# Designed miniproteins, single chains, continued (4): the designs that were tried, part 4

Each design is a single chain, and the fold is of that chain. pLDDT is the mean over its residues in the fold that is shown.

## One batch from the design tools (miniprotein)

Design m12114
Fold by ESMFold2-Fast:
Structure m12114 (fold): chain A 84 residues (1-84)
Amino acid sequence: GEAEIEEAEKLVKEAKELVKEAEELLKEEPDILRAIALILRAIGIIIEAEDLLKRTTDPEAKKLAKEAIELAEKAIKLAKEALK
């Protein structure tokens, strides 16, 4: 339904913002605490998106939730690279 699509869109937006922050972190001097905070926020998005996938029957909400998971996983990979 509409509420599930809105929830999924919010998760996608938050995940995109984390990818951007992680990309910026890669360009700057290493900040371990910032990288850890990004990873924890990304894990939170994955948990919320996976819960939404289990509960929703809406194909658009499922598509957006999967996109949010993929973006959050990308943010985690970039944040880990920033720790080198």
Scores: mean pLDDT 86

Design m12115
Fold by ESMFold2-Fast:
Structure m12115 (fold): chain A 115 residues (1-115)
Amino acid sequence: AEFEARLPEHLRLVAKGVKALKEGNYDEAIKLFEKALELDPRNPVAHFNLGKAYEKKGDLEKAAEHYKRAAEIFGDTFLGALAYRALANVYRKMGKTEEAEKWEKKADEIEKRVL
């Protein structure tokens, strides 16, 4: 008998979601990432890619929500800085310049610490 260590289901769902996102299947990507978050609500990669999928669909408010959640979970890391920068870009697209500048500054401060 062969025993294979399976990837956790939430990671498999994230991988499928990323593939759907790359193929332009934004609704399928959203569904897959939402299922991943049902299994692991604090998955920052799922939140970041949900933000990207919603941004591609033009749902900037939901994009901002998920990018912010990803950034908070990643914290003071390179990926956290990327998520704060994505959040700032979404706020700029929404015309919320003060919020955009706030999150850009947060990303810059993190990047300066982590290089």
Scores: mean pLDDT 86

Design m12116
Fold by ESMFold2-Fast:
Structure m12116 (fold): chain A 68 residues (1-68)
Amino acid sequence: SNEEKLKELYEELKKDPRFKPTLIGKDTLVIESTADVTSIIGLALRIIGDYPDLEVSIKGNTIIVKGK
């Protein structure tokens, strides 16, 4: 399910000190970042590729991931 996919992303990203993931409800993952723009874009592209049922958007240094 998309809920399980978001939880898997949360557990993985929590291990990287450049990213601060937060789960909101069952359908949204907010990833605050201290990484550079290239790393943020790279992560967003990886999520789009690995999780085609998730919608990804970038706002400044924050990546927002939602179930479609």
Scores: mean pLDDT 85

Design m12117
Fold by ESMFold2-Fast:
Structure m12117 (fold): chain A 76 residues (1-76)
Amino acid sequence: MQELLTELTRAILEAAGRQNKPLQGVAIVLRVIGHLLDGDYETALKDAIDGLNELGVSPEDIERVKKLLEELKAAA
């Protein structure tokens, strides 16, 4: 579980960094982690995808984040 959270955080930060928007990446991570702590995986997924789409992140990076969130939900 902690390893998956680290991988998720890294995936979001790297994706946002490729768009030269690292601070927006940090904001997305904080919101997603907040929703995960509340057990709200559906809102975490929605906010991650919507935020990364607004930054212009590639579909491949978005799919990686989706898979990591699905793995976190399955591990919980």
Scores: mean pLDDT 83

Design m12118
Fold by ESMFold2-Fast:
Structure m12118 (fold): chain A 85 residues (1-85)
Amino acid sequence: SAAEAAKQAEELQRRSQAATNALVAGADELAKIYKEISESLAQEYLDKKQWALDHQDDPDALKEIEKLTKEFGEELAKIEAEKKA
């Protein structure tokens, strides 16, 4: 139904916004960490951040945005674990 389609679209928009916000935060932190090691790696995180912002309203991009958000979160968690060891 049209109501079900509208609800699904709203849910996808909320998921995209949440994933993009998390990706932005993760990319900024990773770029900051890697800037002292490799400016090119720091720039790659900033480029991925910009790509996600440019594609936030694209439903076909949602899976890639969620994937990048998860990968950035996992990398940050690994870096934090290594600092505590």
Scores: mean pLDDT 84

Design m12119
Fold by ESMFold2-Fast:
Structure m12119 (fold): chain A 61 residues (1-61)
Amino acid sequence: SPEEEYQKKLEEVRQETLRRAKAAEDAHAGDPDAFKAAMDQIATEYQKRLKEIEKEYEKLK
């Protein structure tokens, strides 16, 4: 159903975002400024992907 696909996509994006956050932490362990910049980018991309998923779900209603 559209609702099941929506929930699946939300969880998928959540899991991908968590993996990216961990990778950024590992990559920038000695550089707090670089880590902060990476996390800001990850947060921005996460919000963009959430809006895209919401838009696709609205098309299925």
Scores: mean pLDDT 83

Design m12120
Fold by ESMFold2-Fast:
Structure m12120 (fold): chain A 67 residues (1-67)
Amino acid sequence: SKVIEEIVEYINKAIEAAKEGKLEEAEKYLEKAKKLYEENKEKLSVSEYVGLSLLIIGAELDIELAK
């Protein structure tokens, strides 16, 4: 799915930005991922919904730990 690919790309960009200490950029990418996830949650399978939720939580933790 194009939407799933886009959500994953934003999550990966958020994690990379956090690793580089670019916290504002990381938070902006994570916000974009969360927005797409929330807007498209009804179109996701249970496995996709759970998988993306765990990836988002992981990215949130990476940003928090980088502070």
Scores: mean pLDDT 87

Design m12121
Fold by ESMFold2-Fast:
Structure m12121 (fold): chain A 65 residues (1-65)
Amino acid sequence: SSMLTKEAREKLKQGEEAFKRGDYKAAITYYSQARTLSRQAGDKELEEKVDAKLREVADALQAQS
């Protein structure tokens, strides 16, 4: 569904904005929502991009330790 892909991209943008402001908990929440929507849409490229963003937030959380 094109609507699911649009919603997934919107959640990805919200996650990126949260990440930029250092709100890693919000970033994880938005990226997780984007991942679910990407999977439902069958958009493998978008799912891979979201998975990469989730790895980036995990790395940032470890760097804060």
Scores: mean pLDDT 87

Design m12122
Fold by ESMFold2-Fast:
Structure m12122 (fold): chain A 65 residues (1-65)
Amino acid sequence: MRGRYRITIVGSRPGLGSDGSTLPPGTVLEGEVLEVTSDGFVLLRDLATGELWRLPLSDVELEAL
């Protein structure tokens, strides 16, 4: 599933990147979804920064743009 999405970090805790990077709850970013993994993660690129994020699907809301 590739495409542009608005990604909202949901839940009450930080700690959403697999590399130790974190996004606080309530963060909204626009990203290109590159992959959805079978273990429940989404790999995306932040369109503003070019940064790659690997985030748990349980901790994000995805809205297609």
Scores: mean pLDDT 70

Design m12123
Fold by ESMFold2-Fast:
Structure m12123 (fold): chain A 68 residues (1-68)
Amino acid sequence: MSPQEVVVQLLIDHANQLIKNNAPDSELQQVLQLLKDTLQQLQQEGAPQSLIDQIQQQIKKIEDKLKS
């Protein structure tokens, strides 16, 4: 895996664990910020669309959880 793929996978796994464990909104907000920062970096670096899509989907899941 590329370094970008490793970072994306670790962030997605972490975010999914926070959702499954019903983590506090503060922890969900922190991972949401990390996901958004990572998305911006991936877009600037011209990362594969598949990685961008994965991060965007995870951002949506966290935002939906925070609104619930």
Scores: mean pLDDT 84

Design m12124
Fold by ESMFold2-Fast:
Structure m12124 (fold): chain A 62 residues (1-62)
Amino acid sequence: MKEEKIKKAEELVEEALRLEEEGRLKEAAELYRKAAELYDEAGDYSSAVGAYLRAVALELEA
């Protein structure tokens, strides 16, 4: 269960990075937020915080 959530969060981060490279900052931020939720649910708090801070940074630039 936890490993599956981490894998899904990693997939969302990879997609968010692609959207960020395309300049789709709002969509990238939404995926980083979803990844942060999944990392938090899996107990990977350091990755959750990192993803959340990235989402907030992109929202401030959008």
Scores: mean pLDDT 83

Design m12125
Fold by ESMFold2-Fast:
Structure m12125 (fold): chain A 60 residues (1-60)
Amino acid sequence: MEKLRELIEKYLREKGYSEESIKEAIEFVEGFSRGLRLELSEEQALSLAETVAEINESFK
């Protein structure tokens, strides 16, 4: 869990997303994984987080 959060923060921060979008993306990915009882791979978690961050930034 902690490893994925750090990887998502680093990845999105490097791409220039805001702290607000990064936080929302992490919360979404964690909720998604726990709610559906899915074991997300690193690639799946990063891809999902990036999509959420992009959507969030597009509407703001």
Scores: mean pLDDT 77

Design m12126
Fold by ESMFold2-Fast:
Structure m12126 (fold): chain A 71 residues (1-71)
Amino acid sequence: SPAEERFQQLLRDLVTLLQENRSKIPKSKLDELLNRLHDILHDLADGRLSVEEAARRVEELIEELKKLVQS
């Protein structure tokens, strides 16, 4: 579905951003972001979160990460 394709693209974008900016991300913030991603994936797998809601939450993680690495 378009929502599933969007979600997969957002996950690729997040991974790319993390890899390209790893040296700029404090370990505590990296651990926090990875735990939040784990919760999103777990809730999605358990049916507690729709693909559309999971995509929105991943997009929020990407925006937070962009703000963090711009300093």
Scores: mean pLDDT 87

Design m12127
Fold by ESMFold2-Fast:
Structure m12127 (fold): chain A 68 residues (1-68)
Amino acid sequence: SAADDLAAAEAYFRAEPRLTVTRVGDDTIVAEGDLSPERLTGLALRVIGDFPGLRVSVEGNRITISVA
């Protein structure tokens, strides 16, 4: 399910020591780090590739992932 995919995506980001990962409610994760927007976009594309049912947005140095 999308919720199971979200939990798996959260685990992926929490394994990244350069990112601060915050759960916002039951359907959204925010991952933020001092990385370039290009590198954060690369991480976002990995999540889309693994979990195409999730919504992903990138804003500066922040990635927001939510259940579609």
Scores: mean pLDDT 78

Design m12128
Fold by ESMFold2-Fast:
Structure m12128 (fold): chain A 77 residues (1-77)
Amino acid sequence: MHTYEIEIKFKEHHPGTEILEIVKANDGEVLEFIDEGNGKYHLVVQVPSQEALDNIKKELEERLGLTEFKATLLEEG
């Protein structure tokens, strides 16, 4: 399991549930979720692999209009 700090931005506001569902559907777990307003969110996410993180990013881009994505590795497990 890898833990990432993720900073994301969308063109418009989305319900947090949609973001959480995409993460969970791609084998991720959200440990922390912060809505910073104006379509900006800060998350701490645990994923089994880099592929799972890449799938999360792709689905956020394709389904919710993700414009910015920054992931910082906090821990490899």
Scores: mean pLDDT 82

Design m12129
Fold by ESMFold2-Fast:
Structure m12129 (fold): chain A 71 residues (1-71)
Amino acid sequence: MLEEAVKEGYELGKRIGRKYSHLTMQEVVKIAEEKAREKAREQGWSPTVSHLFILAAKMGAAEAVEEARKA
């Protein structure tokens, strides 16, 4: 469902942000977008659900990188 997809996207993004926190913000967000797009395609989700999942992953990744920068 939509809520589960958004939650999964955010958690995926946070994991990617933590794993790649040594890269630039732009690079990490790009990796999160690519991984989220691949997963949404594999799941066969609608364009709306896919869009929200990708957005949540990008936000989660950006937050994780920002947290790492704050120490």
Scores: mean pLDDT 82

Design m12130
Fold by ESMFold2-Fast:
Structure m12130 (fold): chain A 67 residues (1-67)
Amino acid sequence: SEVEALIAQLDSPDAGTRARAAAGLGALGDPRAIPALERVWREDPDELVRAFAAAALERMGRTVAPA
């Protein structure tokens, strides 16, 4: 599925790919992505990728406290 493919892309070595995957998951709004997006938001080494994950979670109606 598209959601599963995008979740897999959150593990890409390329920060740009991870950021686009987070944005795509936010646009789809599928709750299956929430655990993966929360992990990226908390643990991703790239602060911009974390910001995209936070924005995706907020778009999906989740309250986040970005760093």
Scores: mean pLDDT 82

Design m12131
Fold by ESMFold2-Fast:
Structure m12131 (fold): chain A 68 residues (1-68)
Amino acid sequence: DDLVETVSEFLDDMAARGVPVDPERAMEIMNAAQRGDAEKAAELIREMGREVGAEKLGEEYAKKVLSL
């Protein structure tokens, strides 16, 4: 639940900043969060951040996910 909430906050933050979110990548991250795979969710968050030029935001949320 906290993991899913943190991932949702990341995706909302990306959208609020006008950063385009790939629906397939967002679904992969959410699927990892729903199964409780914090390490995979963090990895995919970092990858998305790098792909769209939001590396710092991706790293901050990945650290939050891993600290849950």
Scores: mean pLDDT 81

Design m12132
Fold by ESMFold2-Fast:
Structure m12132 (fold): chain A 61 residues (1-61)
Amino acid sequence: SMATVEALLARHAATIEAMKTLPVDEADRRALALLHELLEREGVPEEVAVQIARRMREILE
């Protein structure tokens, strides 16, 4: 749900904000690492992870 997406973005806000200070290739690697953590470590459903990826792309653009 969007509420779940927003809660996860808020929890990881510092990590995502740090990505804005990095070169694009390093930001991309950090974003992939966060998505892996959400999927494998936090058990986030794939459809939620896809929404997080879209929102991160918007934030970092």
Scores: mean pLDDT 81

Design m12133
Fold by ESMFold2-Fast:
Structure m12133 (fold): chain A 100 residues (1-100)
Amino acid sequence: SARAKARELTKQAAIALANGDYEKAAELAKKALELDPEHAGAWAILGQAYLGLGDYEKAAEYAEKAVALDPRNELALRTLAEAYEKLGDLEKAAEARAKQ
């Protein structure tokens, strides 16, 4: 099924992320989201991948989508805090950390 393929792609994206392959992690997460756009884990991985690539605005955008779907997603909340810190929005960074 599409949801099963999305879960497998998300798992592969997480492995790429763990290996520091941010471009591959982003590609795999985007493919997962084409199949299941409500997959919070895939949005969280996409956010973290963009944080690794230095695109802090996109990292915050994608992590916000993950938090909207799953408010307790630790990866998304950590990514959001780090992205806002890099953007100089210390108030939003503190808010994200408080939710962890």
Scores: mean pLDDT 90

Design m12134
Fold by ESMFold2-Fast:
Structure m12134 (fold): chain A 86 residues (1-86)
Amino acid sequence: KTAEDYVKLGKKLFEEGKYEEAINYYQQAIKLDPNNAEAYINLGEVYKKLGKLDAAKAAYLKAAKIYEEQGDLEKAKEAREKAEEL
């Protein structure tokens, strides 16, 4: 499996309300690709849904840093705004 495969599986589980399983798959994606900003965004969304706002903020800010380092300034800004709106 690729990091993208695990992100896709995590999204499916998140939509099914299986939040802990979704977290596990996003963490698997991050282990395979530590620069997978999408996995951190989705991890933030799950933490937000669970009311774990500090964890959600940390995940969004990590995604923002990765996007910025990759030159995706628009996605970095969007990730920072998600962290600020918590």
Scores: mean pLDDT 87

Design m12135
Fold by ESMFold2-Fast:
Structure m12135 (fold): chain A 71 residues (1-71)
Amino acid sequence: AEEEANKVLEEAKKMGMKFTEEQEKEIKDAIVELLKAQEQLKAAYKQGREAYEAAVAAHKPLVERLRELSA
């Protein structure tokens, strides 16, 4: 997150934008917060999928045990 914020800030400086040290910190903090919010949204979406796949995988050994007990 911080490395990406630094790259965005460097790109802005190369485009001719001048920032004070205080402005750079404020911009970096805003970018870090935005990136964290995006990561949380992506994680929530992935967790839904992963939870479903984990449940299916956990049920396979139980189904096999039930088959052995029924045989």
Scores: mean pLDDT 68

Design m12136
Fold by ESMFold2-Fast:
Structure m12136 (fold): chain A 57 residues (1-57)
Amino acid sequence: SEEERKKLQEIRKKAIEGKDIEAIKKLAKMIMERMDVSEELKKAFKEAVEKLIKEIE
């Protein structure tokens, strides 16, 4: 829904700005659960998130 998408965007923005790795991991899990795409795309997204976390750490 639009409400859920807005909430996810706000959480994403706060997590990235605050460099809150736990919030980023939680957000990634929520997005993965909602992604109705191929396993290849899910894997690529997961790898991108892991790279982002590594940069923040």
Scores: mean pLDDT 67

Design m12137
Fold by ESMFold2-Fast:
Structure m12137 (fold): chain A 87 residues (1-87)
Amino acid sequence: STEEKIEKIIELLEEEAKKLEKSDPATAQYLREFIEGLKKMKEEKASLEEVKKKAEAAFDTLISLTRNPEVKKLLEELKKKILEILE
């Protein structure tokens, strides 16, 4: 279900935010804000397409603003994993 896919994405985002807390707290905070947005979308029973559009927009913005190449690569890989879950 869409709800199960959202929950899996939240789990992945929470794990990545924890890893980034010390090295890149700004990116960790952005991921946590995105998690809160996903929780709201789950409560409101958002469609799969709405979740995909929100994820693509959020990650494209974050990746474009990220200067650290290691964090940028991690975010690109995370975006790919999220979109694969949403298939």
Scores: mean pLDDT 85

Design m12138
Fold by ESMFold2-Fast:
Structure m12138 (fold): chain A 78 residues (1-78)
Amino acid sequence: SRRDEALERVKRVAEAIAQAYGGKILSVRVEGDYIVVEMELPKDVDADDIARGLSAALGRPVEAKKEGNRVTLRVKLE
């Protein structure tokens, strides 16, 4: 399904980004109309840079929130 394809693509791209920045994926889940990715990144990494990279790779809007070393990314399915 389109949702399953989106989830797998988000997982692949998010894992690649986490690896590139020396971080790790904590969780990937579906929450309503969003795929939510939580990752642990160094505190000096800009969450907006991560969101822009993911958005560019997916062709979809990405929202980012960072608190300390934790980054939460939300990818809209529509």
Scores: mean pLDDT 80

Design m12139
Fold by ESMFold2-Fast:
Structure m12139 (fold): chain A 72 residues (1-72)
Amino acid sequence: MSEKELEAEVLLSLGRMYKNLGDKFAKQGKLEEAKEAYEKAIELYEEALKLVPEFEEAKEELEEAKKKLEEL
């Protein structure tokens, strides 16, 4: 695994953490906190895709996070 690939995987993992945090806040009715968490996840997934443009997992997670943000 290259440094670039490792960095992208770390960003994907961090994005997943923020997406899950957003889901938790949304379920609690904390919509502003949910929005901030999803926006953070989106930024992290976009950074991962800049490092590895063909990173399918990051692309799928990005689409899901954007959908969740839109549904708030």
Scores: mean pLDDT 86

Design m12140
Fold by ESMFold2-Fast:
Formats: C-alpha cells, structure tokens, sequence
Structure m12140 (fold): chain A 80 residues (1-80)
C-alpha cells in the first residue's frame, strides 16, 4: 500500500539521520513530522470515506514532495 511504502521510506531516512549534520538532522526531522501528519490525515479521511480518488492523489503527491525534499537534503550533504 502507499502507507506501507511511505513507512518504509521514513524508516530508511531515520537510519541515515545519525550521518547528517545537527542542522540537517533537525530540518529532516521537521519534514518527517509534517509527512507523518499528512499521512495520518490521509488515512483518517480514507477511513471516514471522505477522500475522493483525486483528493487521495493530491495528498499522496504532497507526501511524496516532502520525502523528495528530505532526500535532496541528504544527497546534498553527502556530496559536500
């Protein structure tokens, strides 16, 4: 499921956190908390039958955008 894929991605990101600078750890943790918040909201709306397929897709794209921003931070620090 999308939720399971996001949770796997979050676990992978968390495993890399100790390798980042303190500043980038904080930035990534803030983005992870926002991604988790959006995932919980999506799961709640789906369970309540309130999310249309388009609304689900938009919410999924927002979560993917946050995860993408996290990976950009990680990859940029690895290249520095």
Amino acid sequence: SFSEEVERNIAEIKSLLPNLSEENQKRVEELLEEAKRLLAELEREVAAGKASPLEQTIAQLRIVALLTEIWVIIRQEERA
Scores: mean pLDDT 87

Design m12141
Fold by ESMFold2-Fast:
Structure m12141 (fold): chain A 94 residues (1-94)
Amino acid sequence: SVEQLSEDQKKPLSEYIRKVLTEKGAQLTDEQVNRITDLVLSLYDPNANGTVSAAEIRKVMTNNGEKLTDEEVDALIKEMCEYLKCTADGNVVF
């Protein structure tokens, strides 16, 4: 769960989310970036080898209270794949 994750484990993802969304012109507060980071991490399943699907990230970010655009979500997923690791199936590895 999110409560079991250290700040050091969250920090890379939080920084990437902030950078990507800011570069796309999104004006997000630190609280919104933290909420988006926590939503992405809530999709993390340790039983699934520490991966989360791009489709689930999109679903959470477009349909939950954060309501990012598809373009902003696409940019975030691409940056996560660049700075983290992605599988051939398009799943993000944490």
Scores: mean pLDDT 62

Design m12142
Fold by ESMFold2-Fast:
Structure m12142 (fold): chain A 82 residues (1-82)
Amino acid sequence: SAAEETLERATRLVAEVQALLDASRTASPAERRAILARMRAIRDELEAIRAAETDPRVRAVLDGQIAAVDHAIAEVEALIAA
């Protein structure tokens, strides 16, 4: 279904963010800034997916996925600030 395709896409985007977060731990300062920029681009894509979604149950799942991405962004920002 369209809802399943949307959730699968969102899950893949969150998986990419988790891989980027893992990579950030051994990354240089320049690589961490590039990782952060990619994470922010993924967050913008998830927000666009959420804005187009009309199913409130799917939107609730997307809210949780965006919150997980926000947490990962905050962790990379903390690594850059250290």
Scores: mean pLDDT 90

Design m12143
Fold by ESMFold2-Fast:
Structure m12143 (fold): chain A 81 residues (1-81)
Amino acid sequence: SREEILRAIGLVLRVIGLEFDLELLEKKKASKEEIKKLLEELIKELEEAIEALRKAGFSEKLIEKMEKKLEEAKEKLKKLE
């Protein structure tokens, strides 16, 4: 449906915004706690975006790109544990 497509697009745009926020935090050498919180939010939004993209019928290639971002974010978070 159009609603599912718009929701998926909105979630992907939010993910992009969080990636920019993460890069800014890393550039300013923010605290481990601030970076961890942002990574946790990014992981949650990526999981929601992936589910929304699947429901909206987006391509497997796009979904795989988002899944790779999710794996990379989870790996970064694990290194901060």
Scores: mean pLDDT 88

Design m12144
Fold by ESMFold2-Fast:
Structure m12144 (fold): chain A 79 residues (1-79)
Amino acid sequence: MEEGKKYFEEGKYEEAIKAYEEALKKERSPETIANLALVYAKMKKYEEADKYLTLGVILFPDSEEIKKAVEEIAKIAKK
C-alpha cells in the first residue's frame, strides 16, 4: 500500500496502479480501492475510475475513504 502511495505522489501512475492492484489481491481495503480510482481519474481514465468507485461502494458502502474518493474524482473531472 505505501509503495502505491509513493508512486502516486511521484506521478508514476502506471506503477501506482500495479502496486495498488497487488495490494488489493492481498486484502480488499476501501483505501486501496479509493486510491486506485483516484490514480485512474488523474490519468483521465474516468471509466476505470468509476469502475473502482462502484466496487468500493458495493463492498464498503459506509466507508469514509470511498466517500472522499467520490468527491475528489468529481473535482478532478471538472478540470
Scores: mean pLDDT 80

Design m12145
Fold by ESMFold2-Fast:
Structure m12145 (fold): chain A 60 residues (1-60)
Amino acid sequence: MEEQKRRIEKAQAMYVYELLEEGVSQEEIAELLGISKSTVSRMAKKGKEELERIEKELKE
């Protein structure tokens, strides 16, 4: 199910961004999750955008 996979990817992206905010490096996250550093960077950007959108909604 493509929809289900998409939601899981979004959740992972947000989690990756949160780890970066807590001080875990992109390289460490890449090694921990078994993915490339470029994938971590892409996921972090996506996660930041999603969290920023949610935070904006919650404060308004």
Scores: mean pLDDT 75

Design m12146
Fold by ESMFold2-Fast:
Structure m12146 (fold): chain A 80 residues (1-80)
Amino acid sequence: SHMEEIRRLRSEFERWLQEVETKLRKAAEEKGYSPEEIRELQHRLLVEARRLYQDLVEGKISLDEAKERLEKFAEELVKE
């Protein structure tokens, strides 16, 4: 059913978000970012994750595309 599919997509994307958030925090800490700067990066990641999740549940992108875009966004956050 549509509801079961949405629940599965949510669960898989949320697990991926946790992994990406962990990698982002570690990378930022290794670069010497302050706790406040890390919180700002985490906030920006969550805003992007919400956008990607909306596109995912609307069928505009695949789960694999959503995962890849989130990871690339996180990598770019710590480069800037």
Scores: mean pLDDT 86

Design m12147
Fold by ESMFold2-Fast:
Structure m12147 (fold): chain A 63 residues (1-63)
Amino acid sequence: GPTPLTPEQEALLLEAIRRTNELMKEAKSFDELDEAVRKALEETQRWAAERGLDPSLLRATDP
């Protein structure tokens, strides 16, 4: 089965989903959608850093 998330990873994932959904609601084109996803990741990383969470937890599988 999938590796269980740590409480920190779960919090980051939930916050990322929440922010992405908010930004996607305002996206009116594919360019805006791509930008919204990018901004959501940047904002989530900032949110994580402000709370002492490791932002690399979001990018553990990012090449």
Scores: mean pLDDT 67

Design m12148
Fold by ESMFold2-Fast:
Structure m12148 (fold): chain A 59 residues (1-59)
Amino acid sequence: MKEELEKLAEELERLGVEALIRHNDTEAAQLAAEANKKLKETGDLEYAKKAKEEIEKRL
């Protein structure tokens, strides 16, 4: 995996775990998981960045 994809995937995974454990926000955790899955399947960096930003603003 490209370094950029790897970093975004790790950050999305971390945000999903944090959303569940610290915020009890299942919706944010699901969004993080969906974004990570799409990133790994399609390489859509722009979608992943937007999802990350939305989750970070929410938490």
Scores: mean pLDDT 78

Design m12149
Fold by ESMFold2-Fast:
Structure m12149 (fold): chain A 55 residues (1-55)
Amino acid sequence: AGLPEEAARGVLEAARRVGVEELTGEQVAAVAAAYEASGGDLEVAEAAVRALAEA
């Protein structure tokens, strides 16, 4: 799925900070949605990455 550049950068930065190298397309979409819904809050994106990586 095509993501806006801002959302894609937020997902990549959150994954980098959490230490997760690869996410599935579904996980990327979920993190991007959380990031955008929070108005660009990287802490929310990081929490989403962490929750999905532990599932």
Scores: mean pLDDT 75

Design m12150
Fold by ESMFold2-Fast:
Order: sequence, then structure tokens, then C-alpha cells
Structure m12150 (fold): chain A 58 residues (1-58)
Amino acid sequence: MERHDEGLALIKEGVALLRQGDFEGGAALLREGLTLLGASPERIEAEVAAQIAKARAE
């Protein structure tokens, strides 16, 4: 799937899971969504790490 709408939906779902405390599931969906949007591997890693850090900060 190469649709940015699908990628955005996965990112939103991933962020929602992180807010619910599901770091594993949220990170997985963020990686899939960013990949679908065409983000580079380094950008995907940075975004996932940043979102997890925010979730840990509570």
C-alpha cells in the first residue's frame, strides 16, 4: 500500500496506542505508517524513538 491516507491512519492509531500505554503496539503501527508515507529508515527510527520518549514521559 502506497496511500498516504493509510499511512496517516496507522500513525494516528499508533499514537493512540502509545497514549493508552501500549508502547509495543503503538511503535509497530508508527513504523508501518511512516514506511507507507515513504519516510526514510533513519526518519522512521527517529520518529518512533521520539514518540516512545513522549509516552514514557507521561
Scores: mean pLDDT 78

Design m12151
Fold by ESMFold2-Fast:
Structure m12151 (fold): chain A 64 residues (1-64)
Amino acid sequence: PAERTLALAREAGVSLEELLASLEEGLARNPDSADTLEALARVLRELGEHERAEEYRQRARQAS
C-alpha cells in the first residue's frame, strides 16, 4: 500500500523528493503499475502537489 511505502521512507530517512524520483523511474519501467501510480499520488499529496496527485490517482484506477 502507498501509505506503508511513505511511512517506511520516512523511517529510513529517505526524502519525499528522492522517493518521488524512484517511483517515477519505476513507472517508466512499468507504466501500468497501479501500485506505483498510487504511491506517486500519495507522495505528491505530501509535497503539496494536489493537482498532480489527483491525476496519478485517476490513472491508477484506470490501470487496474
Scores: mean pLDDT 75

